# Designed miniproteins, single chains, continued (2): the designs that were tried, part 35

Each design is a single chain, and the fold is of that chain. pLDDT is the mean over its residues in the fold that is shown.

## One batch from the design tools (miniprotein)

Design m5195
Fold by ESMFold2-Fast:
Structure m5195 (fold): chain A 118 residues (1-118)
Amino acid sequence: SLQEELRRQAEIRFLELLRDARIEGALYFADLRSKMDELASDRDAQKALLEQALAEAKELARRGPELSPEELARGLGLALGVAEASEYMGPEFQPLRDEALELARELARLAREAVLRE
C-alpha cells in the first residue's frame, strides 16, 4: 500500500540520518579532542568546553518540534561527539558522557518522529 511504502521510505531516511550523525559525531569528536589537547593544562576549561557543546545539543532537543530531521540528526552527532570526548578524557568526565548518551537517545527519537511527520 502507499502507506506501507511511505513508512519504508521514512525508515530508510531515518537510517541514513543515523549514518550521517555517526560520521558528524566522529568529526566533532576529532575537533573536540584537538581543542581539549590545547587546553591540557586547564581541566576546568576542558569541562566548560564539553558542557558548552552539550548545551548546544540540549537546545536542539528543546526546539525538537520546530526542527527538521537533519537539524535533530546534527544534534545527535554533537551529543555522540561529546560522549566520545568525555570518555577520552577519563573517569572524571563520566557524568558528562552519561548525560550526552541520554541526550543522544532523545535526539535520535525526536529525529525519527520528525521523519514520520513529513
Scores: mean pLDDT 86

Design m5196
Fold by ESMFold2-Fast:
Structure m5196 (fold): chain A 95 residues (1-95)
Amino acid sequence: SIVETLAKRIGLDPEKDLTPEQIEEVERAYKRLKEALENKDAEKARKALDELVEPFKEAAKDNIEAQIRLAEFYSEVLEAITEKDFEKALELLES
């Protein structure tokens, strides 16, 4: 699950730090992001990436270390999308 992978990457517990509604938002945004990357649509990929990270920003509100790790993840994926390296962006989501 992208929720579990990204939460663990930034130092959050998805069962404790995210609501069921936030989990659904992340899963929907991830599906849109993956589809946009596979279709090489950088604009849709950027929008989906913003939607993907928003629930994690709220969850990390009082956790500075999680905020830093989330910002690093966002920057890496955004840079890959901006460079149109869609394969790298997909790999970053799986890591």
Scores: mean pLDDT 86

Design m5197
Fold by ESMFold2-Fast:
Structure m5197 (fold): chain A 90 residues (1-90)
Amino acid sequence: MEELFLEAGRAAAAGDLARAAELLVRAAEELYRALLSGKLSLEEGEELERRLLERIREALKKFIAEASPEVLAAYRAAQAAFDAAVQAEL
């Protein structure tokens, strides 16, 4: 989790907002997977989920607000690629 957030931050600093968005989505996926598998207690899961969702929301808001049309297109492409990867597993 923390590693993915740090990597997302570094990608954003490098101007790769599409990669940053992909890494944030992966962090959310890992959190939900851990909650569903019972690895986190309900209390721990609620706290981590709340903090993760707030960080994702703030990061996405900043990315979208500051994004050029090219960056927005890259972010959308990353979202589509993630969705396609999830669909391919099913």
Scores: mean pLDDT 64

Design m5198
Fold by ESMFold2-Fast:
Structure m5198 (fold): chain A 132 residues (1-132)
Amino acid sequence: SNKEKQQQLLQEARDYLKEMRKAFENEDWKKLKEYLDKLIQSLNDFISLTTDDSIDDAINAMSLLFLEVVENIKLSDEKLSELMSELDKFVTAANNKDFKSAQSYAKKLLDLIKEEVEEYIKQKEKERQAKE
């Protein structure tokens, strides 16, 4: 059923978020990239299947990813404001049951998160090379 598929995708997203947290703590940038890509795919798939019963789970999953990024990456005020704005648009659309707009805002937020995490990894790899 769609409910079983949603539960599976949500569990996968939660597991990938835990692995991303471990990758940040262990400075394992290869695993961070791998689990970020998997998490983004699972969240996009989950949000594409979102119904009235799964709105809270979608909002929670997106918010937890946003917090993980903000806690681990020092974003500029401009970038933080951009991510917060897209999260607010996603939450508002989801609560209004405008699933098409919610999917669009979620995709944009996930694309922005991917760009910031990939830039962070590039900076950390450059710092490592400078020490060797």
Scores: mean pLDDT 86

Design m5199
Fold by ESMFold2-Fast:
Structure m5199 (fold): chain A 95 residues (1-95)
Amino acid sequence: MSPEQQELLDKAIEAYGKGDIDALAEYYVKLAEEYEKEGDYFSAGSLYLVVADIYYDMKDYDKAAEYYRRAGRAYEKAGDNGSAASLYRRADILE
């Protein structure tokens, strides 16, 4: 993990400890974007999926659908077309 990824993970842990779920989601998105920059599309997809589930639990279905699609695109780039297809279907159901 890069120093930038470690800093974002530390900030996510801090936000979680404070109960700041919006900040937690924001830091996980930034961490996922750093994994995408490094070509680690599987780790990026996994983090986008966590963000989508956070928004789903908050009943923000529009953002949940957005991040399920981002997770799907990351898994597709990682070569996991099955997981990508499943996530695209989940996003479509929410809109």
Scores: mean pLDDT 85

Design m5200
Fold by ESMFold2-Fast:
Structure m5200 (fold): chain A 74 residues (1-74)
Amino acid sequence: SARDKAYEALIEELAARLRERLAALGASEQVIDGAVEMLRSMLADLGRTRGASLEQVREVAEIFLAWLERELAE
C-alpha cells in the first residue's frame, strides 16, 4: 500500500543516514551493520505492531540517532 511504501522509504532514509554517520566516525562494518539492522527492526516494529505514525517513527529515530552518535563519537 502507499502507507507501507511511505514507511519503507522513511526507514531506508533513516538507515542510510545512520550508516553514513557511523562510517564517518570510523565505526567498523560489523558495528555499522548491527546498528542499522537494530534501527530497522525497531522502527518496523513501531509502525507495524504499535501503529505509530510516520511522524512518531521519525521522532523516535531522531532521538535514537542523536544518542547513538554521541555514544560512538568518543
Scores: mean pLDDT 79

Design m5201
Fold by ESMFold2-Fast:
Structure m5201 (fold): chain A 72 residues (1-72)
Amino acid sequence: LTDDEVDAAAAGALAESGATAEQLKEALGELSGQDPDKYSAGELVRAAAEKLGVDYRELAARIAARLKELGG
């Protein structure tokens, strides 16, 4: 996956949840432990996937599900 593909998947869930792009980056920052203001959403997902030892795509799907819960 490219960072753009991960961002697109998360953005799709974001639109369904009614959450903002800011909330997307905050959720990614929590999962990666990185500053969401300094990194792209794709970079944060990749960092979080490496830190957690999980698949990049699976993490994108989990973030999408979490945003739906938080935006509801």
Scores: mean pLDDT 63

Design m5202
Fold by ESMFold2-Fast:
Structure m5202 (fold): chain A 74 residues (1-74)
Amino acid sequence: MSREEQIERAEAKILELLKEKGKLEGSLALIAMDLGVSRGVASAAIRRLEREGKIVVERRIENGVTVLTITLAP
């Protein structure tokens, strides 16, 4: 599977999880593990969905770790 195909599948999985759970919260590493992809693929998928206006991403630093809160755009 190409990197591009992995990113596209990760985008679809993120949208499915958001429809099911309402939000995704955690470090990039935790979200990548939940998706079954590398941190690079997860980061690329999140950035693409954010650029497309499909999700809203809140980024905060807690104890030196960047924590993401991801929700569907209204």
Scores: mean pLDDT 84

Design m5203
Fold by ESMFold2-Fast:
Structure m5203 (fold): chain A 87 residues (1-87)
Amino acid sequence: DKKQLEKLKQQAQSLLEEGQNLLNRAKELYDKTGTSLAKEAVNSAKTGVEMAQSAIKSEDIDLMQSLLKNAQSSISGARELLDLTES
């Protein structure tokens, strides 16, 4: 489905952008604080970015859906960790 592929690519690009922003924030926080939570946020954001990049490159709908689900989970985890450390 061409429309489904287009939608998945749009989701992957948005997720990549969010993941990169969270990764930059997590790295800055880790550089300033050295906390384990900040390090976990870096790891989670990095995993999400890598999965989103793989999804964009794959162009296979089933593989993209799997990679995007994993990217969403990792990026959500990074966001939660950053919210906890920045509170």
Scores: mean pLDDT 85

Design m5204
Fold by ESMFold2-Fast:
Structure m5204 (fold): chain A 65 residues (1-65)
Amino acid sequence: SLIEIKIKQALEILEDESASEEEKLHVFSILKYEAELTKDPKLEEAVKKAEKLFKERGIKIPELK
């Protein structure tokens, strides 16, 4: 599905060591926003995976209002 393709592309950026922290946080914010808007379980799982990657890399996730 289109959602699965978007998730795959986002996770590839988040796992890319050459991508900037700012780019990764931007991609994460979009995934989180879409997950909260749609409540799609696949998007929610992708957000959790991204949060784990940031925690493992010591990147602080800003609180989104």
Scores: mean pLDDT 77

Design m5205
Fold by ESMFold2-Fast:
Structure m5205 (fold): chain A 87 residues (1-87)
Amino acid sequence: STAERAALLRARVDDLRDLGYISDAQAQQIYDLIDAGQLDQAEQLLRDVLQTERGFSQAQVDAILAAESVTQLIAEVLRIIGDQLDA
């Protein structure tokens, strides 16, 4: 449902903000889009921030957004950061 999608996207933004991968200002812009019901635009902005400012690939962002738990999200982000540092 739209409400479930909004809740999952908000939780993902909360987690990424708390981990320091997006700024408070970027998180607020995404929250504003979620609150306006613009979920596709909210997801696209999150994707753009992660790809442009953090250097994540489309596949890595897809994996982050598909994570079903905070533990899975943390594991995926740590794997991505490890790969970037080892490259």
Scores: mean pLDDT 78

Design m5206
Fold by ESMFold2-Fast:
Structure m5206 (fold): chain A 97 residues (1-97)
Amino acid sequence: MRTRFTLTVEMEGASKEEIEEVLRRMLGEMVRIADAAGHTLGVTTPLKIEEVDGSTKGTLEMEGEMDSATAEEIVAATRRIAEQAGAKTGLETEALP
């Protein structure tokens, strides 16, 4: 099933470089998980980084074909990386036609 992933990471007091590093780590893990399952995941939007109220927020959008189990593994992996980095994360998944 073709799926769109919208990944958001937010950290209070973080630099843009720190947010980029966390997002690159998450992207690498997502691509690795997808590839291991025989799927390809591609970035579809430019990385957006915004500073608001002392927090830095990064957003990245990706698309790929995958099954629900692989998508769940990706969600779990990004959550673990965010927890290790002390970041707040959101990952939205949307099924595409």
Scores: mean pLDDT 79

Design m5207
Fold by ESMFold2-Fast:
Structure m5207 (fold): chain A 83 residues (1-83)
Amino acid sequence: KEAAIERAREAGEQALEESKKMTPAQALTMGANAEMAARKNRKDPELTLIHYMQAAGAYSTVPVGASQSERAREEAEKIAEEM
């Protein structure tokens, strides 16, 4: 449980750093792709948590992505609580 949360945190930080190198449009696309991956892998809580944290990280570097970043973090928190 704790190790899975730590891996998800690291994945989110990596996504944030990668999105800083991208255009706003590319960062939003990265976030959207991560959310789609989370929904596709919903039966795997660790993988879903990782993907929602990646989405939150990617969205957080773009002002228009702020609400999507917050929503992705909220989904990640719910999954972590259920683990």
Scores: mean pLDDT 82

Design m5208
Fold by ESMFold2-Fast:
Structure m5208 (fold): chain A 70 residues (1-70)
Amino acid sequence: STLEEVEKIASTVKDPSIAGLIVDTSRELLELGASREEVLKVAKDIAKQKSLDEASELAGKYIKEAKEKK
């Protein structure tokens, strides 16, 4: 499933807060109707961030964009 692939991406991240953010953001995007491909791209982008602040800002941007498409 998409969430299993997201959890695998999150498991590569050292910061447990960023890992949790990847999973939570991906669930919200799926609930907003985002495709599997879009969700996996977002998860990988968040995983590349160097700090929780950067990851949180990026996650918020993706959630806002998904809500605007709905």
Scores: mean pLDDT 84

Design m5209
Fold by ESMFold2-Fast:
Structure m5209 (fold): chain A 79 residues (1-79)
Amino acid sequence: TSVEELLAVARSLPPRAAAEFIARGLESEDEKVREISEEALRELAKEHPEAVRAALERVLRTSKNPAARESARRLLGEL
């Protein structure tokens, strides 16, 4: 999976659903998938910052994965 492939799938969805779809990748056991998801969220945030913010806040509320929570916190600080 590449950033471009992930964004192509996301762009077929409304902005909120797109951001939530990409944010699920932060929960991946595969470090490469997490890195691609972080980059795709940074890219999507340029167009839909509120949708990305909402998805990241949801990760912080619902995720039990410390790595996903740390990525979400860092990305929120960049917005």
Scores: mean pLDDT 84

Design m5210
Fold by ESMFold2-Fast:
Structure m5210 (fold): chain A 83 residues (1-83)
Amino acid sequence: LPQLVPPTPKGQAILRELEPEIKKIAEEAVKNNSNKRGAELYAVNKSELLVIDAAEKAGLSDSDILALAQEARRLARKAVREA
């Protein structure tokens, strides 16, 4: 298939719950950084760690955690660009 395998339904539920926090992290990153590149790097790293922690606590597999981390990075980048 030409695209990455999407996260499991349980993983998607976690990501949906954390999406507002990812947007908040992106907004704070833009306010606290002099340029968008720095803001994007900060928001991506912070959002990835947030999602990994939630997924580990939920008992997801390593492959699901990796897929969620990739989606969190994409959402964080988009949120910074839209801020």
Scores: mean pLDDT 79

Design m5211
Fold by ESMFold2-Fast:
Structure m5211 (fold): chain A 86 residues (1-86)
Amino acid sequence: DAAIRALQSDDLAVRVQAILRLGAAGDPRAAELLGLFLGTDDEQLAMAAALAISQIPDEAVREKAIAIGRSKRYSVAEIREAARRL
């Protein structure tokens, strides 16, 4: 998936665009990764993840992503590692 690969970009704008694309596509495989971005200390990435999660049509998938994001703060390095495992 091109959007999941773009999340590993060094460019913040590319990462934000990838997060929004994942939400718009409603990809349930991305729910965990979107949850990790929701829990990041980067406000723009967290806001993009919140918007993306709101676009997911499956309520259970949205709740799972929100629960992951609320569990702790995630570093960019932890999120990149999680993206590689998808």
Scores: mean pLDDT 70

Design m5212
Fold by ESMFold2-Fast:
Structure m5212 (fold): chain A 59 residues (1-59)
Amino acid sequence: MELTPLERAALRFIEAAGPVTVEQLAEMLGISKEEAERIVDRLEARGLVKRENGLYVPA
């Protein structure tokens, strides 16, 4: 799999707790909201998550 450990942790959290906000991901991963947004954008591009009304859910 082409995911970084941080992207994998984000995906796992979304799958377990979704729907989640980018702010919740940032807190869970200990990163900035900007970094969390880049991670979810990449996961969405891979078809692993989707964005619904500002929330991220498993695709």
Scores: mean pLDDT 80

Design m5213
Fold by ESMFold2-Fast:
Structure m5213 (fold): chain A 79 residues (1-79)
Amino acid sequence: MIEELAARVGELSGDAEAAARAAAEAAEALASASEEQKPILEEAIRAYLQGLVAKLEGKEEKARELYEKAVELGKKYAE
């Protein structure tokens, strides 16, 4: 799912290399996370990537909502 979202960002932005790099960095972060942290981090990454897709599709309000969700989940991960 995360890889599919990153690929979509690459298609919409025209920067497949940057999208692939972002997906690799997300995979490394997930591999380093504890079992308790993985679900929250994965959901945060998904929300962020969905926000990027929405932004690139011109859905500004949806992008904002998804970015706010990603930030909130990221704060819980950092706690």
Scores: mean pLDDT 75

Design m5214
Fold by ESMFold2-Fast:
Structure m5214 (fold): chain A 60 residues (1-60)
Amino acid sequence: TPSARQLVDDLLAQARAAGTPDDVVERLRRLADRLFSGEASDDEVDEFSVLMEEAVRTRD
């Protein structure tokens, strides 16, 4: 069973494959780390959600 961390790693790999810039992927990785450490602010949670939706956008 994939852990939440493994799922995030898979999504970041898909984002890279889809052409997401490395700086955006690095930002997402940092936000994910803060989420998993329990230190993320509401703004950081919102930013992570928006960036993930944009980075892994499915065709149609």
Scores: mean pLDDT 74

Design m5215
Fold by ESMFold2-Fast:
Structure m5215 (fold): chain A 140 residues (1-140)
Amino acid sequence: MEKLQKDVLKKLEEHRKQIEEISQQIQAELEKLRALAAQDPSERPLVDAAIQDVQDTVDHVLSTTEEMISWVKEDFESGLKKVIEKLKETIKDLDDTIARLEQLAQQVSPEVQVHVRRIISLFNQQKTLESGVLGYLLSL
């Protein structure tokens, strides 16, 4: 039991580092979107709303990754069940955010669209990582 808990914690810590790296790349794209929104008042309400949605999704993914590590540390058996359900919820949240950003990309200027498309790509990378951890845990 202790060895399996340690192996799972190591996997979640590696996952956290990868999620943090991608989140930093998303933050860089958000700063570019903020600069573009400041220059064009006509797109500002749509871009500002999208920045908030993306920021909320990033904060949620980071927070849930920390919670998952805490749950496994506190009670391995109960924690694993919570982590599996949280990974499924996080994957769905990422899918929902990606769908909203795909719709936004059709409504904005090409300059804004480039950064929205990059954020979509980065969230798809996070979704792949979440799915990978879920697959690992379901194989235990």
Scores: mean pLDDT 91

Design m5216
Fold by ESMFold2-Fast:
Structure m5216 (fold): chain A 76 residues (1-76)
Amino acid sequence: MEERGKLNEELGKLIRDARAVLAKLPQEVRDEFWKRLQEIAENAARYIGAGDIKGAQEELEKMKELLEEAKRAAAA
């Protein structure tokens, strides 16, 4: 129970952080990153709901990687 709660909080935090970074990008670039982020977030939520902690953690790591990629795009 606590593990799923922690994963849901982490997912929510990553989505909020991503929104802040993506707001700095041109609309077309932002839309591409947001689509990728949404797909990962949907998969993470599905794994959390199913109790697949490992699957959820792997999707959250992908989301962190995508956020770092978006930060690099925002800095260019």
Scores: mean pLDDT 82

Design m5217
Fold by ESMFold2-Fast:
Structure m5217 (fold): chain A 64 residues (1-64)
Amino acid sequence: MSKELLAIHLINKGVDEETIAEYTGLSLETVKEIKENIDALMKKYGTKSLKELVKKIQEELRKK
């Protein structure tokens, strides 16, 4: 598992940004940027969680 994927997983579980940075070895700035990008995508697709966002993306990929 990449450090970025681990950070995304921990963000989804509601772990604080400082703990994620310490555990993954990513900078706090990088963790904040990842979270902001996830929040922007969730708003774009009208989802309330990362789990719902993943489900929405899978549905869009199946629609032709």
Scores: mean pLDDT 74

Design m5218
Fold by ESMFold2-Fast:
Structure m5218 (fold): chain A 62 residues (1-62)
Amino acid sequence: SAAAIRQQRNALILQGNDLGIERFALQKKAAADPSQKAALDKQIAAITKQMQAVAAQISALD
């Protein structure tokens, strides 16, 4: 079970990292294009919520 927990934690960390990269890219786009900012901010909020869910899943493994 310890090995399975380590694999699950590693998978969640990678998922969180991918979401963080995506959010950063959207934040850069929002800063560069004010006309798209409102739509991009909604996408950023959605990814932030997904990141919080991943963090909660990691915390639940502790």
Scores: mean pLDDT 89

Design m5219
Fold by ESMFold2-Fast:
Formats: structure tokens, sequence, C-alpha cells
Structure m5219 (fold): chain A 62 residues (1-62)
């Protein structure tokens, strides 16, 4: 599998070319869904999945 020159913002590993990326809602940095498993958004009624990092930050703002 081909790697890019981009690094994961959470664990610092090189990102794979076809790796699904998520953008952190608060920092704006990109990371792999593999390095931060997703969970349900803490925002009532959203129904979206968010990263664990994003979940903690959003929960703190609510």
Amino acid sequence: MEYTDEVDSIDGRKLKKDEPLVTDEISGEKYSIESAPVTKSPIPGSGKKVSLVDYVELKQKL
C-alpha cells in the first residue's frame, strides 16, 4: 500500500494514500479514523459519528 507524506495528527504515523480521514472539528487537523475510533456525537439529535478526540471537546463545550 502506498503512503503519503502526510502524517496522522493523533499518532504521527504516515497516512496511507486511500485512508479514510476525519477532520477534527475543533483543531481542524486531519487524522485517520483508525487512530481515533468514532463514537456517537454528544450533540443531542445530531446522530453523527465523531472521533473520540472530537467527542471529548464537544462534550466539554456542551
Scores: mean pLDDT 61

Design m5220
Fold by ESMFold2-Fast:
Structure m5220 (fold): chain A 91 residues (1-91)
Amino acid sequence: SGIDLLLGNMEEAVKKLEEAVELIKNGGDLKKAEELIKEGRKIFDNNVDILKSAGLISLPPFQEAIKKYGGKMKELEEEAKKIKEEIKKKE
């Protein structure tokens, strides 16, 4: 259903950020990692906007999902930023 798709897209957004953080940690492609972060954030934000437009955002399952996945998105973005700053300090 459309609801399952929206929840699945939030999970996919988090997975893209997790992949990006792993790439940064392992000295992989930083440009690809930045693209994954942007794509994941866009997927997440678009899904929140769809929930708002559909009048579903106040329902408990979606509030729980936004809190859970949104919190994890912020944690992963902060982790990526910190690791990237550490890499930039090395010549």
Scores: mean pLDDT 84

Design m5221
Fold by ESMFold2-Fast:
Structure m5221 (fold): chain A 99 residues (1-99)
Amino acid sequence: MVLTPEETAESLGKRLNLSPEEVEELTELLRNAEDEENARRAAAIVSLRAAGLEVRLDESVEELFARLDPRSQEGARGLADLLLETAERRRRAQRILSA
């Protein structure tokens, strides 16, 4: 089964002991990773959690990236690009279905 944004956020929230509000914010971040800022934020949060670092969802994108080491910052940028490409592919498919 493909994990939904809700399922992904809940799983990460339980592992990282996030508040219900933080889990809701992460769900919206994953769902709305269609612009550069939201994609970068989602990528930074996922990368920090993968590194075992504590994350506050109220931090700016710049603050989240500053907590990553240079190698992890490169990985997070790659993930942000992938999230944006996925959103663009979805928009293209929606346009084809609407034609």
Scores: mean pLDDT 66

Design m5222
Fold by ESMFold2-Fast:
Structure m5222 (fold): chain A 96 residues (1-96)
Amino acid sequence: SSSLEKAQKAFENAKKLLDENIERLLSLADQIEQTDPSAEGQALAQQLRDAAREAEETAKAAEKQSLSDAASTLIGAATDLALTYQQAEQQYQQLQ
């Protein structure tokens, strides 16, 4: 594959990973809101929604970058969301 084809594939893979992590984070937020009526549960769900929104804004801004830079930005955002999900899942388990 050419250098450009590799960059395009990296960008597409990074965007897919970010989109999947956003959906997972929003699904967890919905679950927490439905199952935990506490102020802590509501705050956690809101934190997840805010993180997803910020990741979507990061993805939109990355569209103005080169494919390689955009891919790196999206991978970073996806990684941050994965960590946020893991921490939120642990906190949610403690609330149950």
Scores: mean pLDDT 88

Design m5223
Fold by ESMFold2-Fast:
Structure m5223 (fold): chain A 89 residues (1-89)
Amino acid sequence: SPAADELFERCVARDPGALAVLYEVCVLAELPEAAEVRSLLEELGVLVTPEHVEEARAFLEENTVDEVRRLVVDVLVEEGVQDIKRAVG
């Protein structure tokens, strides 16, 4: 999905707005990964606004739950790989 590809690119670029949208997508879709995305938001000091909630709703209307969950997993894998890489030098 072009919308999923755009949100993925923004998240890996550490756009705080995109990470807030990703978290709200997890919450609205009741994904088990919501807690891991919330930990990323707390680490980065990112706040969720009403505008992020509306963007997340629009995203869920354009994408299936399976497509959304794949995007969330892909972002978390990318962030996890970066943390491992930084920890080992």
Scores: mean pLDDT 78

Design m5224
Fold by ESMFold2-Fast:
Structure m5224 (fold): chain A 86 residues (1-86)
Amino acid sequence: SSEAVGAAASAAMKAIIESIRERGLDPDTAIVTEEDVEAALKAAEEAAKELGLSEAELETIKEALRRSLGKTGEEAERLLVGAVLS
């Protein structure tokens, strides 16, 4: 369960990084936008479906993603790591 939650969180973080890089910005320092969060939510939902995450496990990841809006990519990564370790 922890490994599957970690994989879904990793997929979400990859989506944030790719979205930021597509805008020509540094994923560590750039501010996470609503579009970045939307891409990450889709990635998390897809990974959760494939990995059989519970609704509660997915909601923990989605809540961390919503909290990442307006933060740096580095801060978003810390929030997602915190969600996995909870």
Scores: mean pLDDT 84

Design m5225
Fold by ESMFold2-Fast:
Structure m5225 (fold): chain A 68 residues (1-68)
Amino acid sequence: MEKEIEELRKKIEEAKTIEELQEILDEIAARLGELVPPDPDAPLSEEQRELMRLAAEVLEKLEELEKK
């Protein structure tokens, strides 16, 4: 998982277009969907927290590119 998180982070840093950022966001959403908690009241895992953090970074970059 750490290696996958690092790869996603690099993709976000290298992304130059809205389309690239949307693809990264879709990958993050798919990975979050795979992390199905056994209990909906269970605290978020470290992996889920990192993915959510990366998603926030993608959304921030998307907003900056759209204002161009």
Scores: mean pLDDT 74

Design m5226
Fold by ESMFold2-Fast:
Formats: sequence, C-alpha cells, structure tokens
Structure m5226 (fold): chain A 69 residues (1-69)
Amino acid sequence: GAMRERLAEELERLALEVGMSERAARAGKDALIAGNLVAGMAGAQELIELASGELRERAERLLKEIQAL
C-alpha cells in the first residue's frame, strides 16, 4: 500500500545518503515493496548503525514505522 511504498522510498534515500551502493539501496526498497518486512527492518537497523545525527534519527523513525505495518 501507499505507506509501505513511502517507507521503501525513505529506506532507499537513507541508504544512499549513508554511502551504500545504488544496488544495495534498490534491493532494500524492492524487498519492502514486495512485503518483506523482516528485510526492511534489518535494512533500517543497518542504517541506524551506519548513520549519525539527523540521519540516525530518520533511520530510527523508519524502523518504528516499518514495525507498525
């Protein structure tokens, strides 16, 4: 649904901003769009570990929103 697509787009944006490859960022987005919430949560947790400051706050929010799907 629209919420899952929005979260998938945010996962891709954050992955690119923390320096992940376009391929890795796309894979995380595609997994969430396909309904693989476990992969989506794992991706968000990896971003929390890689990110700092505002990016980490966005990644933590993303994880909570995926968990609420």
Scores: mean pLDDT 85

Design m5227
Fold by ESMFold2-Fast:
Structure m5227 (fold): chain A 69 residues (1-69)
Amino acid sequence: MAEEIIALNQAAIEAAEAGDVDGAVELDRQAALLQGLSEDAANYRAERYRSSLGVERLIADSKAYLAKT
């Protein structure tokens, strides 16, 4: 896999953790375009990524809540 794509995905996770979901989604969209996907396909994948980030955030928040034992 291209190193740049991995770096963009890592940066997207960091942006999401900082509360910048729009920035994280845009980084994923940029990665898709770099892979040679059409703008339409990149937008579709970006929306799926936004959904995944929302789910991961909910899971992380739930785990933190439960970590109080």
Scores: mean pLDDT 73

Design m5228
Fold by ESMFold2-Fast:
Structure m5228 (fold): chain A 92 residues (1-92)
Amino acid sequence: SEEEKKKRELGHKLTDEINSDKNKEKIDEIEKLAHEYVELAKKKGKLEEALEKIQEIVAEMIDEIEKNPETPAQELLDKIIEKIKKLIEELK
């Protein structure tokens, strides 16, 4: 669909911005937090639920880019970090 094509194009734009050295540290933090969240969920027998929650965060960020294409990559990365931190606290 045209909507799917638009989301794909916005995803490519975000990927190009994320591949900037300036955003690398935030990407590393997201990977670390995602690892901590998945390991905690695995210990609590909620691995599938945790993976679905991570997928939801990605989908929400793509939707935000679609509505506000001028949103800086750093702001989006900060929102992802905050959401994963909340999921970790909720799972404790």
Scores: mean pLDDT 76

